# Designed miniproteins, single chains, continued (2), part 32

Each design is a single chain, and the fold is of that chain. pLDDT is the mean over its residues in the fold that is shown.

## One batch from the design tools (miniprotein)

Design m5086
Fold by ESMFold2-Fast:
Structure m5086 (fold): chain A 74 residues (1-74)
Amino acid sequence: SMEERRERYEASLQRLLDDARSRVTFSAAEEAEMERLVAEALEALVAGDEPRFRRAMQRLFSVIDRARRRQAAA
């Protein structure tokens, strides 16, 4: 069902965030942005909006990559 699919994706996205947090220190603003993007991705998934889901995921990975590069430059 879509509900089971949402729960599985939510668990996968939380594991993704936990893995990123083990490698990168995020600011409070970055943490809030990542949580908003996870919520947006899940909403898009439920709505069947593939382009919106892909944009939310691309933005999420961009936040993670930006933070990683910032730490590498310090």
Scores: mean pLDDT 86

Design m5087
Fold by ESMFold2-Fast:
Structure m5087 (fold): chain A 56 residues (1-56)
Amino acid sequence: SALEEAARAFMRSVLSDEEIAEIESLVSDPETRMLIAGEHVLTGESPEAIVKKLLE
């Protein structure tokens, strides 16, 4: 879908392939993937830590 392609394009612009694979393993929703990628870039927190905060 357009949203999934946009999410992948955004992640590829700011993250390594390993970081993208990690985020994709944690969440399937493209909007949530973009949110985690953005927070990771801005804060330096691990994707796992960001997911834990989102579940609270």
Scores: mean pLDDT 80

Design m5088
Fold by ESMFold2-Fast:
Structure m5088 (fold): chain A 57 residues (1-57)
Amino acid sequence: MAREERRRRLEEAADLAAKNHDFTPEQKENILRAIERAVEAVERGEDGVGGTTFKAP
């Protein structure tokens, strides 16, 4: 898969998480931090972000 597609998907997930009123501020912070870590891994050409639980439906 293209790195750009994966990064864009992560950015969309971050936007959705920020707009989701069902999450607490702490949960949103954790999700955004996990997404930032995933983006870093994608930019380095790595898909495995072991130790970080991340969901982006």
Scores: mean pLDDT 66

Design m5089
Fold by ESMFold2-Fast:
Structure m5089 (fold): chain A 68 residues (1-68)
Amino acid sequence: SVDDIIEETVKQIRENPDASRDEILGLIMKGVNKIVDYLESKGETDLSTLGLEHQKLVDAVNKTLAEI
């Protein structure tokens, strides 16, 4: 699910607190690509849904970075 992809991305960031900015951006991009692939596999074409799920990932990452 999208939530599982977000949780996996957050977990990778938490397990690598010394990760560089570019490494963190790479993890975010991988998460976004997995979300898009998952939604496309379900036939989802609603851009508003894609935007909301992308924002959930960004919010979760920002929360995690503030806690590290």
Scores: mean pLDDT 76

Design m5090
Fold by ESMFold2-Fast:
Structure m5090 (fold): chain A 67 residues (1-67)
Amino acid sequence: GGHEAGLYAVGAAAAGNGEEAAKYGGLASRFASQGDGEKAVEYAKLAGEAGGPLAKEYAERASEFAR
């Protein structure tokens, strides 16, 4: 995955609102910093599910850049 995908995954997680979104966002950030873009995107998607439609949209963009 590209470095951009990791940044967008973190951004998507940060856009999410609520404790569950923050939890998954933290995991996305951790995997992004470890170079695991694929896992970062997966957790960003979970943050999007918990955080609502805007977070979902950003998570989807992150997925697109990871592929």
Scores: mean pLDDT 64

Design m5091
Fold by ESMFold2-Fast:
Structure m5091 (fold): chain A 68 residues (1-68)
Amino acid sequence: MGETLDAVGELGAEIAREKGFTQEGIDEAVRFANRVLKLGLSPEEVQRLIDIVREKGVEAARAELDRL
C-alpha cells in the first residue's frame, strides 16, 4: 500500500509539472491518481505511467491508463 501511494504521489507531481502547476493541472493529477488507485495498479505499473508522462506527455499516459 505505501509503495503504491508513493508511486502515485510521484505520478501526480509529474502531471502537475507538465501542466505548469496550474489549478487545472493539479485537478487532473488528482483525477489520474484516483483512477490509478481504483484500478489497483502495482507500483511497477505506476512507474511505467510516470515514464510515459516524462517521455511522451500526459495524453499518452492517459491513453495507456484507458487501456487498463
Scores: mean pLDDT 77

Design m5092
Fold by ESMFold2-Fast:
Structure m5092 (fold): chain A 70 residues (1-70)
Amino acid sequence: PSAEVQALRPVVLAETRRWLREGKPEKGWPAITDEARREAAVAALDAALETVRDESQIEGVVQAVLDRFR
């Protein structure tokens, strides 16, 4: 993975935690009130981001992971 992708990972994970906690109605993602479920989603995304080699792949990976949870 590029240094750019690695630098973005903490930001992507923090943004995702906020979306899972607050919901994103415009995408049809309701708030997930169960903390264990939110952390499972974040852990799945973190693991998926380990394999990302290019910044352009980040959006697709986030979408794919979050769609599995909501």
Scores: mean pLDDT 76

Design m5093
Fold by ESMFold2-Fast:
Structure m5093 (fold): chain A 82 residues (1-82)
Amino acid sequence: MKLEEARRLGEKKTEEAAEEAARIAKEVILEAEAAGDKETLAEAYKVAIEAGRLYAEAHLPPEEAAEARARADELLAKAEAL
């Protein structure tokens, strides 16, 4: 499954892996939107957000990492509402 690969990539916490995870998640988002699959759409958003948050926490200064986490939490709440 594409999302499982994206999630695994995000856990590597590298810029390249985070970019690839986001690309895979975006592809799944487009497919889920076309299919009307709200559950897969929400899961794909969560995977993209989590990959970005993991990268930020590993590589960015604490203030920027905290901002990334707060933004991720906000977007996750919106994804849960889909």
Scores: mean pLDDT 74

Design m5094
Fold by ESMFold2-Fast:
Structure m5094 (fold): chain A 66 residues (1-66)
Amino acid sequence: SLPELLQKLQQAFEASPYVEPAERAFAALLQLGIFLNAEDMKRLAAAKSLEEALAISRDILLKKFG
């Protein structure tokens, strides 16, 4: 379910060794088996904070599964 996927994203994001926001988000989404298109990758690369990267990651999941 989407709520379970969002919870797994949160856990993967928090447990990540990456300090850079985009790298943390890419690693978390990859761990969940989520395909990222060029637009998704550009949005994540533009993130300036961990909070913004997590918010963009959640939005990507909502777009694909919501």
Scores: mean pLDDT 84

Design m5095
Fold by ESMFold2-Fast:
Structure m5095 (fold): chain A 90 residues (1-90)
Amino acid sequence: MKIYKYKFSDNVIVEIEINGKKVKVKIINPSDIIHGFSIKDEKGEEKMSLIVPPKSEIEKEIELPPGKYYFYESNPLRQNIDKGSFEVPE
């Protein structure tokens, strides 16, 4: 099991837990600004998209095949500001 922790703009915290092919995403938004969170694979195909309301915490689990994935701020008003990556093992 691997855990990745990232700090985004507005003190938003992104935690990604990988257990085999199961990926759990937890996003903590302490701000009064709405945020978006999306995951795409190496080919640019979107695998997950979440809206993160102000003053909220969201958790979601998805199963992903092995490979490299990219996550990013997906709110149209804040696109490409915050981003990161993780790997799902074989």
Scores: mean pLDDT 80

Design m5096
Fold by ESMFold2-Fast:
Structure m5096 (fold): chain A 60 residues (1-60)
Amino acid sequence: VTDEEIVNLAVEIVLESLPKSPSLSEVARRVAEKLGISKGTALRRIRKNLDKILRLVAQA
């Protein structure tokens, strides 16, 4: 699983949730389910790439 896949899925999940702001835990859970990884791994990688995710959400 690449960081690009995690960033793209996190952005999609956030955009689908608007106008509600999902928690990082909810985004991590959804990403984990889609990619077949643990929620902890998804959350850790989302936090690592949070600035990129927020920038892409703002651009969409």
Scores: mean pLDDT 79

Design m5097
Fold by ESMFold2-Fast:
Structure m5097 (fold): chain A 71 residues (1-71)
Amino acid sequence: TQQAQQLVQQGQQYQQQGSDKLFAGDLQGAAEHYQKASDYYRQASQLTGDQRLQRLADQFQRASDTLRQLA
């Protein structure tokens, strides 16, 4: 659906912003953006049933949690 495509695009935007923050050494900012990427991928997965989107959501959730522990 168009809604699911928009959620994936938002997830990708937050993923990119998270990577930019991580590269700049902003661990907390990276964690916050990866959390948002995870949330959007999870919502898209729920609408589509796409297991790959669920896996992406889980990966970025773990990345966010790890970065918060390091910050």
Scores: mean pLDDT 89

Design m5098
Fold by ESMFold2-Fast:
Structure m5098 (fold): chain A 69 residues (1-69)
Amino acid sequence: SSSLERRRREMLERMEEFRREMSERARRVVEAATRGMRAMAESLPIVEGARAGALEMNRAMREVEEWEE
């Protein structure tokens, strides 16, 4: 009877250890994802700057074309 209780205790300890490991991994994944999203959001001004530059170049080319016509 006591041997069954001992085995149950050992299994519960193993399950708790596994749960803690999984929780720690999940926390690291969430932290990494949050950092990734923040890095992407922070890069938006650079992307917007590049887009603005391309639009300005297109306008300059159009102006030159108008001068030729």
Scores: mean pLDDT 72

Design m5099
Fold by ESMFold2-Fast:
Structure m5099 (fold): chain A 72 residues (1-72)
Amino acid sequence: SPLVEKIKERVEKNLELASEIEDENRKKIYVEATIGVYEIHLFVLLKTGEISEEEYEEVRKYIEELAKKVLE
């Protein structure tokens, strides 16, 4: 959906900024905080019916995969 694609774009932008952090420990903390913020947003969207459970799982998996790549 258009909403899911916009969320993915926002996540990519935030995690790209995190990837530029030179200190490895600070980078990990920033990535973890970013994941937490998006988990809250996605939960609200799911509970309000703005996204389906399938879309919720799709975006969560996408965030997890991107975060893993930033930390590798």
Scores: mean pLDDT 86

Design m5100
Fold by ESMFold2-Fast:
Structure m5100 (fold): chain A 104 residues (1-104)
Amino acid sequence: MTGANALLGAAIELYKLAKQTKNPESAKLLRETAYKLGLMSTEALDYELKGDFQKAVDLVRQGAKLLEETAKKLEKLGDDDSAKKVKELAKQLQSVADLLEKQL
């Protein structure tokens, strides 16, 4: 598994959550966060192709932090279900970053 693939996977899951939420503000936030993760995935892929694996790991960790911040914003919007799912995605990205870093 690559850092780029992990970030892209998280972006896809956020787009799915945006379609499922009944809160339009949550849907907008989830789409904006998914878009940012998609851009980070492209940047991580460029680093991985150049052999800059540490920079790709750093982007996966930044993605996890962005998801933690997004989950807190979702909680403030009263969307606890989406917040819980986004927190689980943040933990998954952190685990991927830890796994990739062990291979450096």
Scores: mean pLDDT 89

Design m5101
Fold by ESMFold2-Fast:
Structure m5101 (fold): chain A 97 residues (1-97)
Amino acid sequence: SAAKRREEIIRLLERMIELAKKAEELAKQAEKLFAEDADSPEAKELIAQTQKLVQEIAELLKKLEELGLKLEMFTKHDDLPTAAEALEAVLEEVKKE
């Protein structure tokens, strides 16, 4: 049903928001470490972790597309400062429908 599909879309968007926030935090930590040591192994590991989170977000986005959420809905919010804020805006649009 449309209601069950909407609920699943909301669940996937909420998961993507959490992953995006985590990726942003790890990226900020890596930037601070790189400022102290450009070759920081700890910063490189944090970037590797952010890349894994970005890959998980991409897989969840593919599931959203299969459920009928159009990619254009994300592009409408490209002006927002963070991926998490863009995803939160998409979530609010889905909730209005």
Scores: mean pLDDT 80

Design m5102
Fold by ESMFold2-Fast:
Structure m5102 (fold): chain A 88 residues (1-88)
Amino acid sequence: MLLEEIEKLKKEGKIEKVYKLVDEEEGGSSYILVVKDEEAREEVLEILKKASEAGEGGTSVYLTLSEEEAEKLYEEAKKELARYRAEQ
């Protein structure tokens, strides 16, 4: 389960912060993660890719190296979802 792997990596100190975007209309979720460093990024990518491939269903994961980068992506994705829903 993807969420369990994210929580485990966060407890190991490899993920510093998690941002969750939920598309309730499509039932999808997106996660933006702040990873500790570039070495942790490669390890986290491999683990989460395997977890995502084990389960089909609209989950996207983005890895960033800073909270500022993650917040920018989160704001942009949140605005895009709101705009997309308004256009439907």
Scores: mean pLDDT 71

Design m5103
Fold by ESMFold2-Fast:
Structure m5103 (fold): chain A 65 residues (1-65)
Amino acid sequence: SMAAKLAAINAVPREGAVGVITETPDGYRIDIYLGDKKVADLGVSKDREAAELAAATAAGRFEVR
């Protein structure tokens, strides 16, 4: 409904969750952040595409460092 869509827009988290992919000697480390706080660690993937998929699935968006 239109009311549900408006509520969803108004409830969009300003900080939100974001996946952070960091290249390390062991592979691509995947951490989930909410603002400056790490809320989850999904581990390390040798495959960048797998890391990106995991981050996107967990947080809806990701950044690569």
Scores: mean pLDDT 71

Design m5104
Fold by ESMFold2-Fast:
Structure m5104 (fold): chain A 65 residues (1-65)
Amino acid sequence: MIDEIEAIEDPEEAVKALRQALPTLKDSELPRAGDIASKLADHPDLDVQIEAAVILIEIAVRLSL
């Protein structure tokens, strides 16, 4: 699943897919999900940036526990 998300070239589709997959990801997959979300957070589209930032916060909370 995470490999399929990383292969998505459209940033809007990638952030949406990552958002939907996030609750199903194992803790071992979270660092890779974080890397993908970090790249999306640097995207010039504000909507993509906001969604990616929310994903990063969720990942950070899960990893901090």
Scores: mean pLDDT 79

Design m5105
Fold by ESMFold2-Fast:
Structure m5105 (fold): chain A 80 residues (1-80)
Amino acid sequence: DDSSDRYVQAYNSLPEELKELIIETAKKVFLEKGFSEDDAESLALAVTIRLALEHDVRSLSEEELVELARKEAEEMYNEL
């Protein structure tokens, strides 16, 4: 099996509403850090994929998911 299939399956398993919530939350963090809108969107997508792989985001409340997405975006920023 292609290792990329795991990423695609994890991402595609998420409801669209959860993807949008994570992306909007993470994108806002990167915009506040001074990234362009295009760069913030790309980084927010990376956050969404990482969360889909490492966490059972479907088991989280909306409040917990927003907080988790914000923390992951901050951690990703610190890795740059």
Scores: mean pLDDT 78

Design m5106
Fold by ESMFold2-Fast:
Structure m5106 (fold): chain A 82 residues (1-82)
Amino acid sequence: MAVEAVEEGARRAIEYAEQGKLDEARRALTEGVRRGLALLDANKDKLTKEQIQKIVNRMTAIALRAIGVLIDREIELRKEKE
């Protein structure tokens, strides 16, 4: 499922960010989103517009939450280098 791919990517990204591994975190999130979009595209003809909108909204919310965590962690690490 598209949402599940993004959830897995986001979960892994947050785990890497907590470890200070921001490059691995970005890669995990990017891969999750790419897989989610590919799964959505592969199944779009089987879905109504309402179902697609719901899936996109859930994927977006999950990705934005993870991006927020990555940004906050990157700011913390950058302050320590100054």
Scores: mean pLDDT 83

Design m5107
Fold by ESMFold2-Fast:
Structure m5107 (fold): chain A 120 residues (1-120)
Amino acid sequence: SPVAEALRRLLETFRSIRADLEEALKNIHDKEKVLQLLDRAIAGADNARVLLRYLLEHHPEVDPEFARRLLAKVDEIISLLNEAKEAVEKGDFERAKKILQEMLSLVDEAIAEVERALAA
């Protein structure tokens, strides 16, 4: 179904973001690499927003609370990604590390929610 395809793409997108965040944490002192990974994660989060808005606008069979809850998580992730970029640009790698660890928790929650929706 179009819903199942969108949810699978959403899951793949969150898993990609998670991988980028893990790689950024492993390479936190490599400023250029971390900034590139964070930019890729921002692009992924923007793609997740597009998919979630598509589900809200075109698929009334999808629980709108589910889509709105994930949109709120995506908006928080984008905000934290921009904060992490600023911390990295200033050389505040300890602050960047803390922000990235908080984002991993949010991304893991988003992944679990999409996996539950796909299993239903």
Scores: mean pLDDT 91

Design m5108
Fold by ESMFold2-Fast:
Structure m5108 (fold): chain A 55 residues (1-55)
Amino acid sequence: GRDILSQQAGTAVTVLKDAGETSDETMRLVARGMAKASGEGGMAETIYEIMKEQL
């Protein structure tokens, strides 16, 4: 669900910040990967937006 994706997006941003990998390209790739893994390909843009908001 959306709440789970929001939590996962927040965790992903924290990991990326720790690694110094907060480029727009990296976040788009991570968001797309998360959407694909969840079977919700249409959610990639939503996940990306959540990640950008949590930077």
Scores: mean pLDDT 76

Design m5109
Fold by ESMFold2-Fast:
Structure m5109 (fold): chain A 79 residues (1-79)
Amino acid sequence: IEERMQEALNRAATEALAAGASDEDAAIAGFRAMLQTLVDLGLISEEQAQALLDQATAAIRAGDGEAVAAVYRQALELA
């Protein structure tokens, strides 16, 4: 599951950067795609994914790498 999470995150972030997104917007796009992958696999609910995305977005915009890592870890634990 970690490999699929990382693949989804990296793919969406790379696509966003190629489309001219900022590093911040690319990171948010990556998290969104990763969480959507977990929902599509039936591993987390849409409600859980939205809560985690809101947390990740706030952390990314604040430049809080520790909080971003904590959200990623929480998603992995729920999966």
Scores: mean pLDDT 82

Design m5110
Fold by ESMFold2-Fast:
Structure m5110 (fold): chain A 112 residues (1-112)
Amino acid sequence: MKEEIEKLQRDLSYALELAKEAYDEIVKNAPDSQKKAVELFKEAIEELERAYQAVKEGNLDEAIQHLRRAVELLEKALEESKENPEIQTLLSYALGVARKALEKVEELKKKR
């Protein structure tokens, strides 16, 4: 269990670093029409950061709540970005990471 939590912490930390880097690039290059998608992505990153802290503290219930909100925000961002394939690709990647993290936290909670 400790090794699984440590791996999840590393995976989430790396995903957050990549998401923040992607966000910085999107903010520099995105047209005004994508402003809502960008704002939703920022909120999703904040929820992923809260999930990371919850995992670090061993609070799996709180981590699940924040990951579910991150998934919801990323799904909304994808809908708002449907006319921009580059932003959609980055959001789809972030959504995939958030969904896998959620599945892993839920699995760890069942073993506890």
Scores: mean pLDDT 81

Design m5111
Fold by ESMFold2-Fast:
Structure m5111 (fold): chain A 79 residues (1-79)
Amino acid sequence: MEERELEILRRVAVEHVGDGEAAIDALEAALGVEGARTPSVIEYMGALSRLLARLEAGEITEEEMEAELRALVARKAAE
């Protein structure tokens, strides 16, 4: 599940870099169709929105954004 969630997060983030609102809408649609919503999914949506806003502002790189998402998924998997 966590690997699939990370795959969805990475795909949506890469395809919608620079448009955080469209990225969140795409993530919501993908997770709503392909997986059950959990508290972790809500946290992923919030984290993705914040990270994409920072990426758009030039505060982080795409690689740093992916690392943060990967770390979040790993932390949730450890719970």
Scores: mean pLDDT 65

Design m5112
Fold by ESMFold2-Fast:
Structure m5112 (fold): chain A 118 residues (1-118)
Amino acid sequence: APPASPNSVPSDAQAPLVALFAEGLGRLRALARRVLSDEQVEAFLMELANVFLSLITKIQEEPDKAVEYIREGGEEMKRIIREFAEKYNIPEEVLEELLEVVDELTERAIAAYKAQQA
């Protein structure tokens, strides 16, 4: 989508995060479909998407804190994953794979953001 009005933050800060999150959602969807119903998968991904949208808004308001917000977003996503695992009895091996995807995306997002600051 085109960037917001002239008073918005630069799109170059968000583009890698959006791309990484889209890749991550695909991976999380594939894993979740192994153990959750279609309706539960949609609810799960919506919760994660809401965390990501909040993260992007925070980075837009305070770009100097982007790394802190990315780490906080990753922890919030892992909290949601653990709550779904408890509620729907997700096997530990699948839970660990879901958490690994979030940790990988968090570190890749931080690396991508730092590369754009160089």
Scores: mean pLDDT 80

Design m5113
Fold by ESMFold2-Fast:
Structure m5113 (fold): chain A 65 residues (1-65)
Amino acid sequence: SHMKKRQIKMLEIAIKNNDELISKLQELVADPSLSAETKAANRRKIEILEKDKKKLEEQIKKLEE
């Protein structure tokens, strides 16, 4: 359906934005100038974003029947 395709597209955009943020945070985790505490905080942010991404992917699957 038209509505279902639009919802999937919006979820795909959200996943793409999430992936871009994860990539930026991974660069920060790899930065040798940052403290271990800052790197740990950024790793926790990545974990939250990966969990959110999985929820978005499951929502797409449900919409795809």
Scores: mean pLDDT 88

Design m5114
Fold by ESMFold2-Fast:
Structure m5114 (fold): chain A 84 residues (1-84)
Amino acid sequence: SELEEAKKKYEEAKARVDDMLNNPDAYTGQQLVDAGVEETIALLKYLQLKFDEAAKKAGLTTLEQQRKFFQEYLDKLRKEYLEK
């Protein structure tokens, strides 16, 4: 399914970032930023698909839930990469 494919892409992107964080001498700061952006894009696609599925099942507005998860993820990303 698209959801399963999006999850795999996110996990692959996350693993790439984790590798870079564990091997700082092997990568540039720009490569880490680029990989972090790719992880963020993959996560957003995965979360969008998850919330679309949840909305179909619940019949409720999920936009506020998506916005909250998006905000929390951005706050985490900012602390990890932008606010150090």
Scores: mean pLDDT 75

Design m5115
Fold by ESMFold2-Fast:
Structure m5115 (fold): chain A 81 residues (1-81)
Amino acid sequence: SRLEEGLKQVEKLEEDLKGLEEEFESNPSADPSVYLQAVDRAEGLIEQLKEKYKDIPEVQKRLEELEKRLERLREELEARL
């Protein structure tokens, strides 16, 4: 179903974001610009998924939660520039 397809896409993106957050926390000497590029790509993917699954509230809710996590990560990264 479209719901199952959408949830799988969201779960993959959630896992990718978790990995990015953990890598950033574990590498204090890493260049923040590299992580900002990954955040930019993830934001673009979220916008595409929000459009594709706009009729599925369960997918929209989880994408909105991911947007908040990305906003937090962006703020932390920009503070190190």
Scores: mean pLDDT 84

Design m5116
Fold by ESMFold2-Fast:
Structure m5116 (fold): chain A 69 residues (1-69)
Amino acid sequence: ELTRLAGEAAASAYRQLGKVDEANRILEEAEKGTLDPAEAFRIASDALEQLGRTDEAEVARKLADEVEA
């Protein structure tokens, strides 16, 4: 559940950046359970920051820290 949520967040952000192949890879890894949810939230945070969505990027970063703790 958490891995899937993190994967969807990262994939959505990558898709908005036009990185469709990367987004599809993240979703595949999330479905297989091989995606680290902390890493996925960090990817989402970085991508959201690139999109200028700073508030959402900060939320994703906090989620990554919470999951990794």
Scores: mean pLDDT 80

Design m5117
Fold by ESMFold2-Fast:
Structure m5117 (fold): chain A 92 residues (1-92)
Amino acid sequence: EKFERLFYKIQLDLQKMLEEVKDNPELYEKFKEAATEASLLIQLGLSLENPEDRKAFIERGFELLAEKVPEYREKIEEMRQKYLKEFDELSK
């Protein structure tokens, strides 16, 4: 449940960013594909039993998103730091 809420928050932030790029079709399509891939990696990570593996998958999801959408790298990095911190608090 606690990780489900974390994942939901991540999805909402991704949807908000996607809405910001809706008027640029090329960027929108690229962002949507990358966000889908990143979301699957994060969701898979949250299903793992080992906390270090969970964190690694979350980090990889955001890294993939930043690699695919470098135009939003700074905002994606801010989101990564925010949610990794929240994940650490939930894991205590």
Scores: mean pLDDT 81

Design m5118
Fold by ESMFold2-Fast:
Structure m5118 (fold): chain A 102 residues (1-102)
Amino acid sequence: SAEEEQKELEKKNEEGEKFAKEFLDSEAKPELKELAREAARLLLERAPEEEVVRLLREIYKNGPEAAEKAYERVEEVQSNTLDGGEFLMLAAAKALAEEEKA
């Protein structure tokens, strides 16, 4: 039902906010946190959602060099199809973007 779909979406958004807060509060190096904020800004600039998610994953795994390569790719891609895990990463990026405005 639409009510169940709405509840699942709310849970995913809540999980994304938790992930974003935990990431910012973690012992992760300042440069990785800065790259995560950059990924959130790409979302606000209407970059393809799937590439924003890829950028966040590359930040988590490989640091600044990989993130820069991923950013170059974001400018070229036109698709935004996401799975459940990618939806959580996107929700985290949106939460980070809202924190930048607050």
Scores: mean pLDDT 53

Design m5119
Fold by ESMFold2-Fast:
Order: structure tokens, then C-alpha cells, then sequence
Structure m5119 (fold): chain A 96 residues (1-96)
């Protein structure tokens, strides 16, 4: 799967102490060229890495879910996940 290949490359890039901005930009372009099915697979892989404490993987998962919403605006689940990840990464929780 192309999504899995890009996920492995992203995973290695995210482990680096300093992220190469040019390499990240190239990977983001390749992600932008993925089909909705491949984008969903990538988003799920990134979300699992985010659950393991990888904060940067959470940001990328949010970006990918945002892209899925642009491809299918009726995808409320992807919209909700993108919003949840954004709030979590900002450390903002609305107190009840």
C-alpha cells in the first residue's frame, strides 16, 4: 500500500531530533496525491502512533482527516476526528 510506504517514511522522519522541512514538504505533496481510501489508511496509522504519545503524528493525522473532509464533506467522522486532534494538540479543553 502506498499509504503504508508513506507512513513508514513519516514515522522515520518524526523520530528525528530535527525534522527536514524539505523532506516533510515532499511527503505532504505525496499525501495530497493519495486516493481517499489511501488517505483513510494513512490517517488510521498516524492516529495509532498519536495514541502511543507521538504528538507530531497526531498533527499529521488531523491534516489527513481534514483532507478527507475536503474530498467528502459528508464525512462527519473525519471532521470530528480532525477537530478532536486539534483541540488535544493545543492543550485546550473547554471546562464544563
Amino acid sequence: SRARELFEKLKELLKAEKIDEEEMRELLREIAALSPEELRELAELLLEEAKKGNEEAGRLAGEVYGRLVLEDPSDEESRRLAEELAERLEGRRPEP
Scores: mean pLDDT 67

Design m5120
Fold by ESMFold2-Fast:
Structure m5120 (fold): chain A 80 residues (1-80)
Amino acid sequence: SEEVEDIAEDIFRALLENEESVLLNIIDELVKLGVISQEVADKIKKLIKEAKKLIEEGKFEEARELTKKVAEILLNNTNI
């Protein structure tokens, strides 16, 4: 969906700009607000860290697939 692609691209861009810590802080805030569970947050954080490693290795397409997976998990666990 367009929402998944938009969120995935925002995450990917943040990782390119070395804003990994900002993303991880946002995920922690979502747990504090009750928007996602700690288990979901831990899964997302692991994928974000893996995507950052792929970017550092020049594997941009593989990194984009992981950021898309993060976006899908977020949207599926934050449905109104």
Scores: mean pLDDT 86

Design m5121
Fold by ESMFold2-Fast:
Structure m5121 (fold): chain A 72 residues (1-72)
Amino acid sequence: SIEKLLEEARKNLSPAGVAAVENVLSRIQDGDVLSDKEIDTIATVLKNTKGLSDEDVEKMKKLIREIVKIYE
């Protein structure tokens, strides 16, 4: 469920990573379709702008992909 994925994000990601997952969820709920390429672009931007660790980036990408699967 979406609620379980958000709880997982809050327990396993930095505050910046959690905010990123919540922002992506909002975009998907507004009807944005996210491709794997767009997910990779979001991750690259957040790594460069928010200073996310490689581990946080990979965990965030996995959670975003799981959210996308729920809405597919």
Scores: mean pLDDT 77

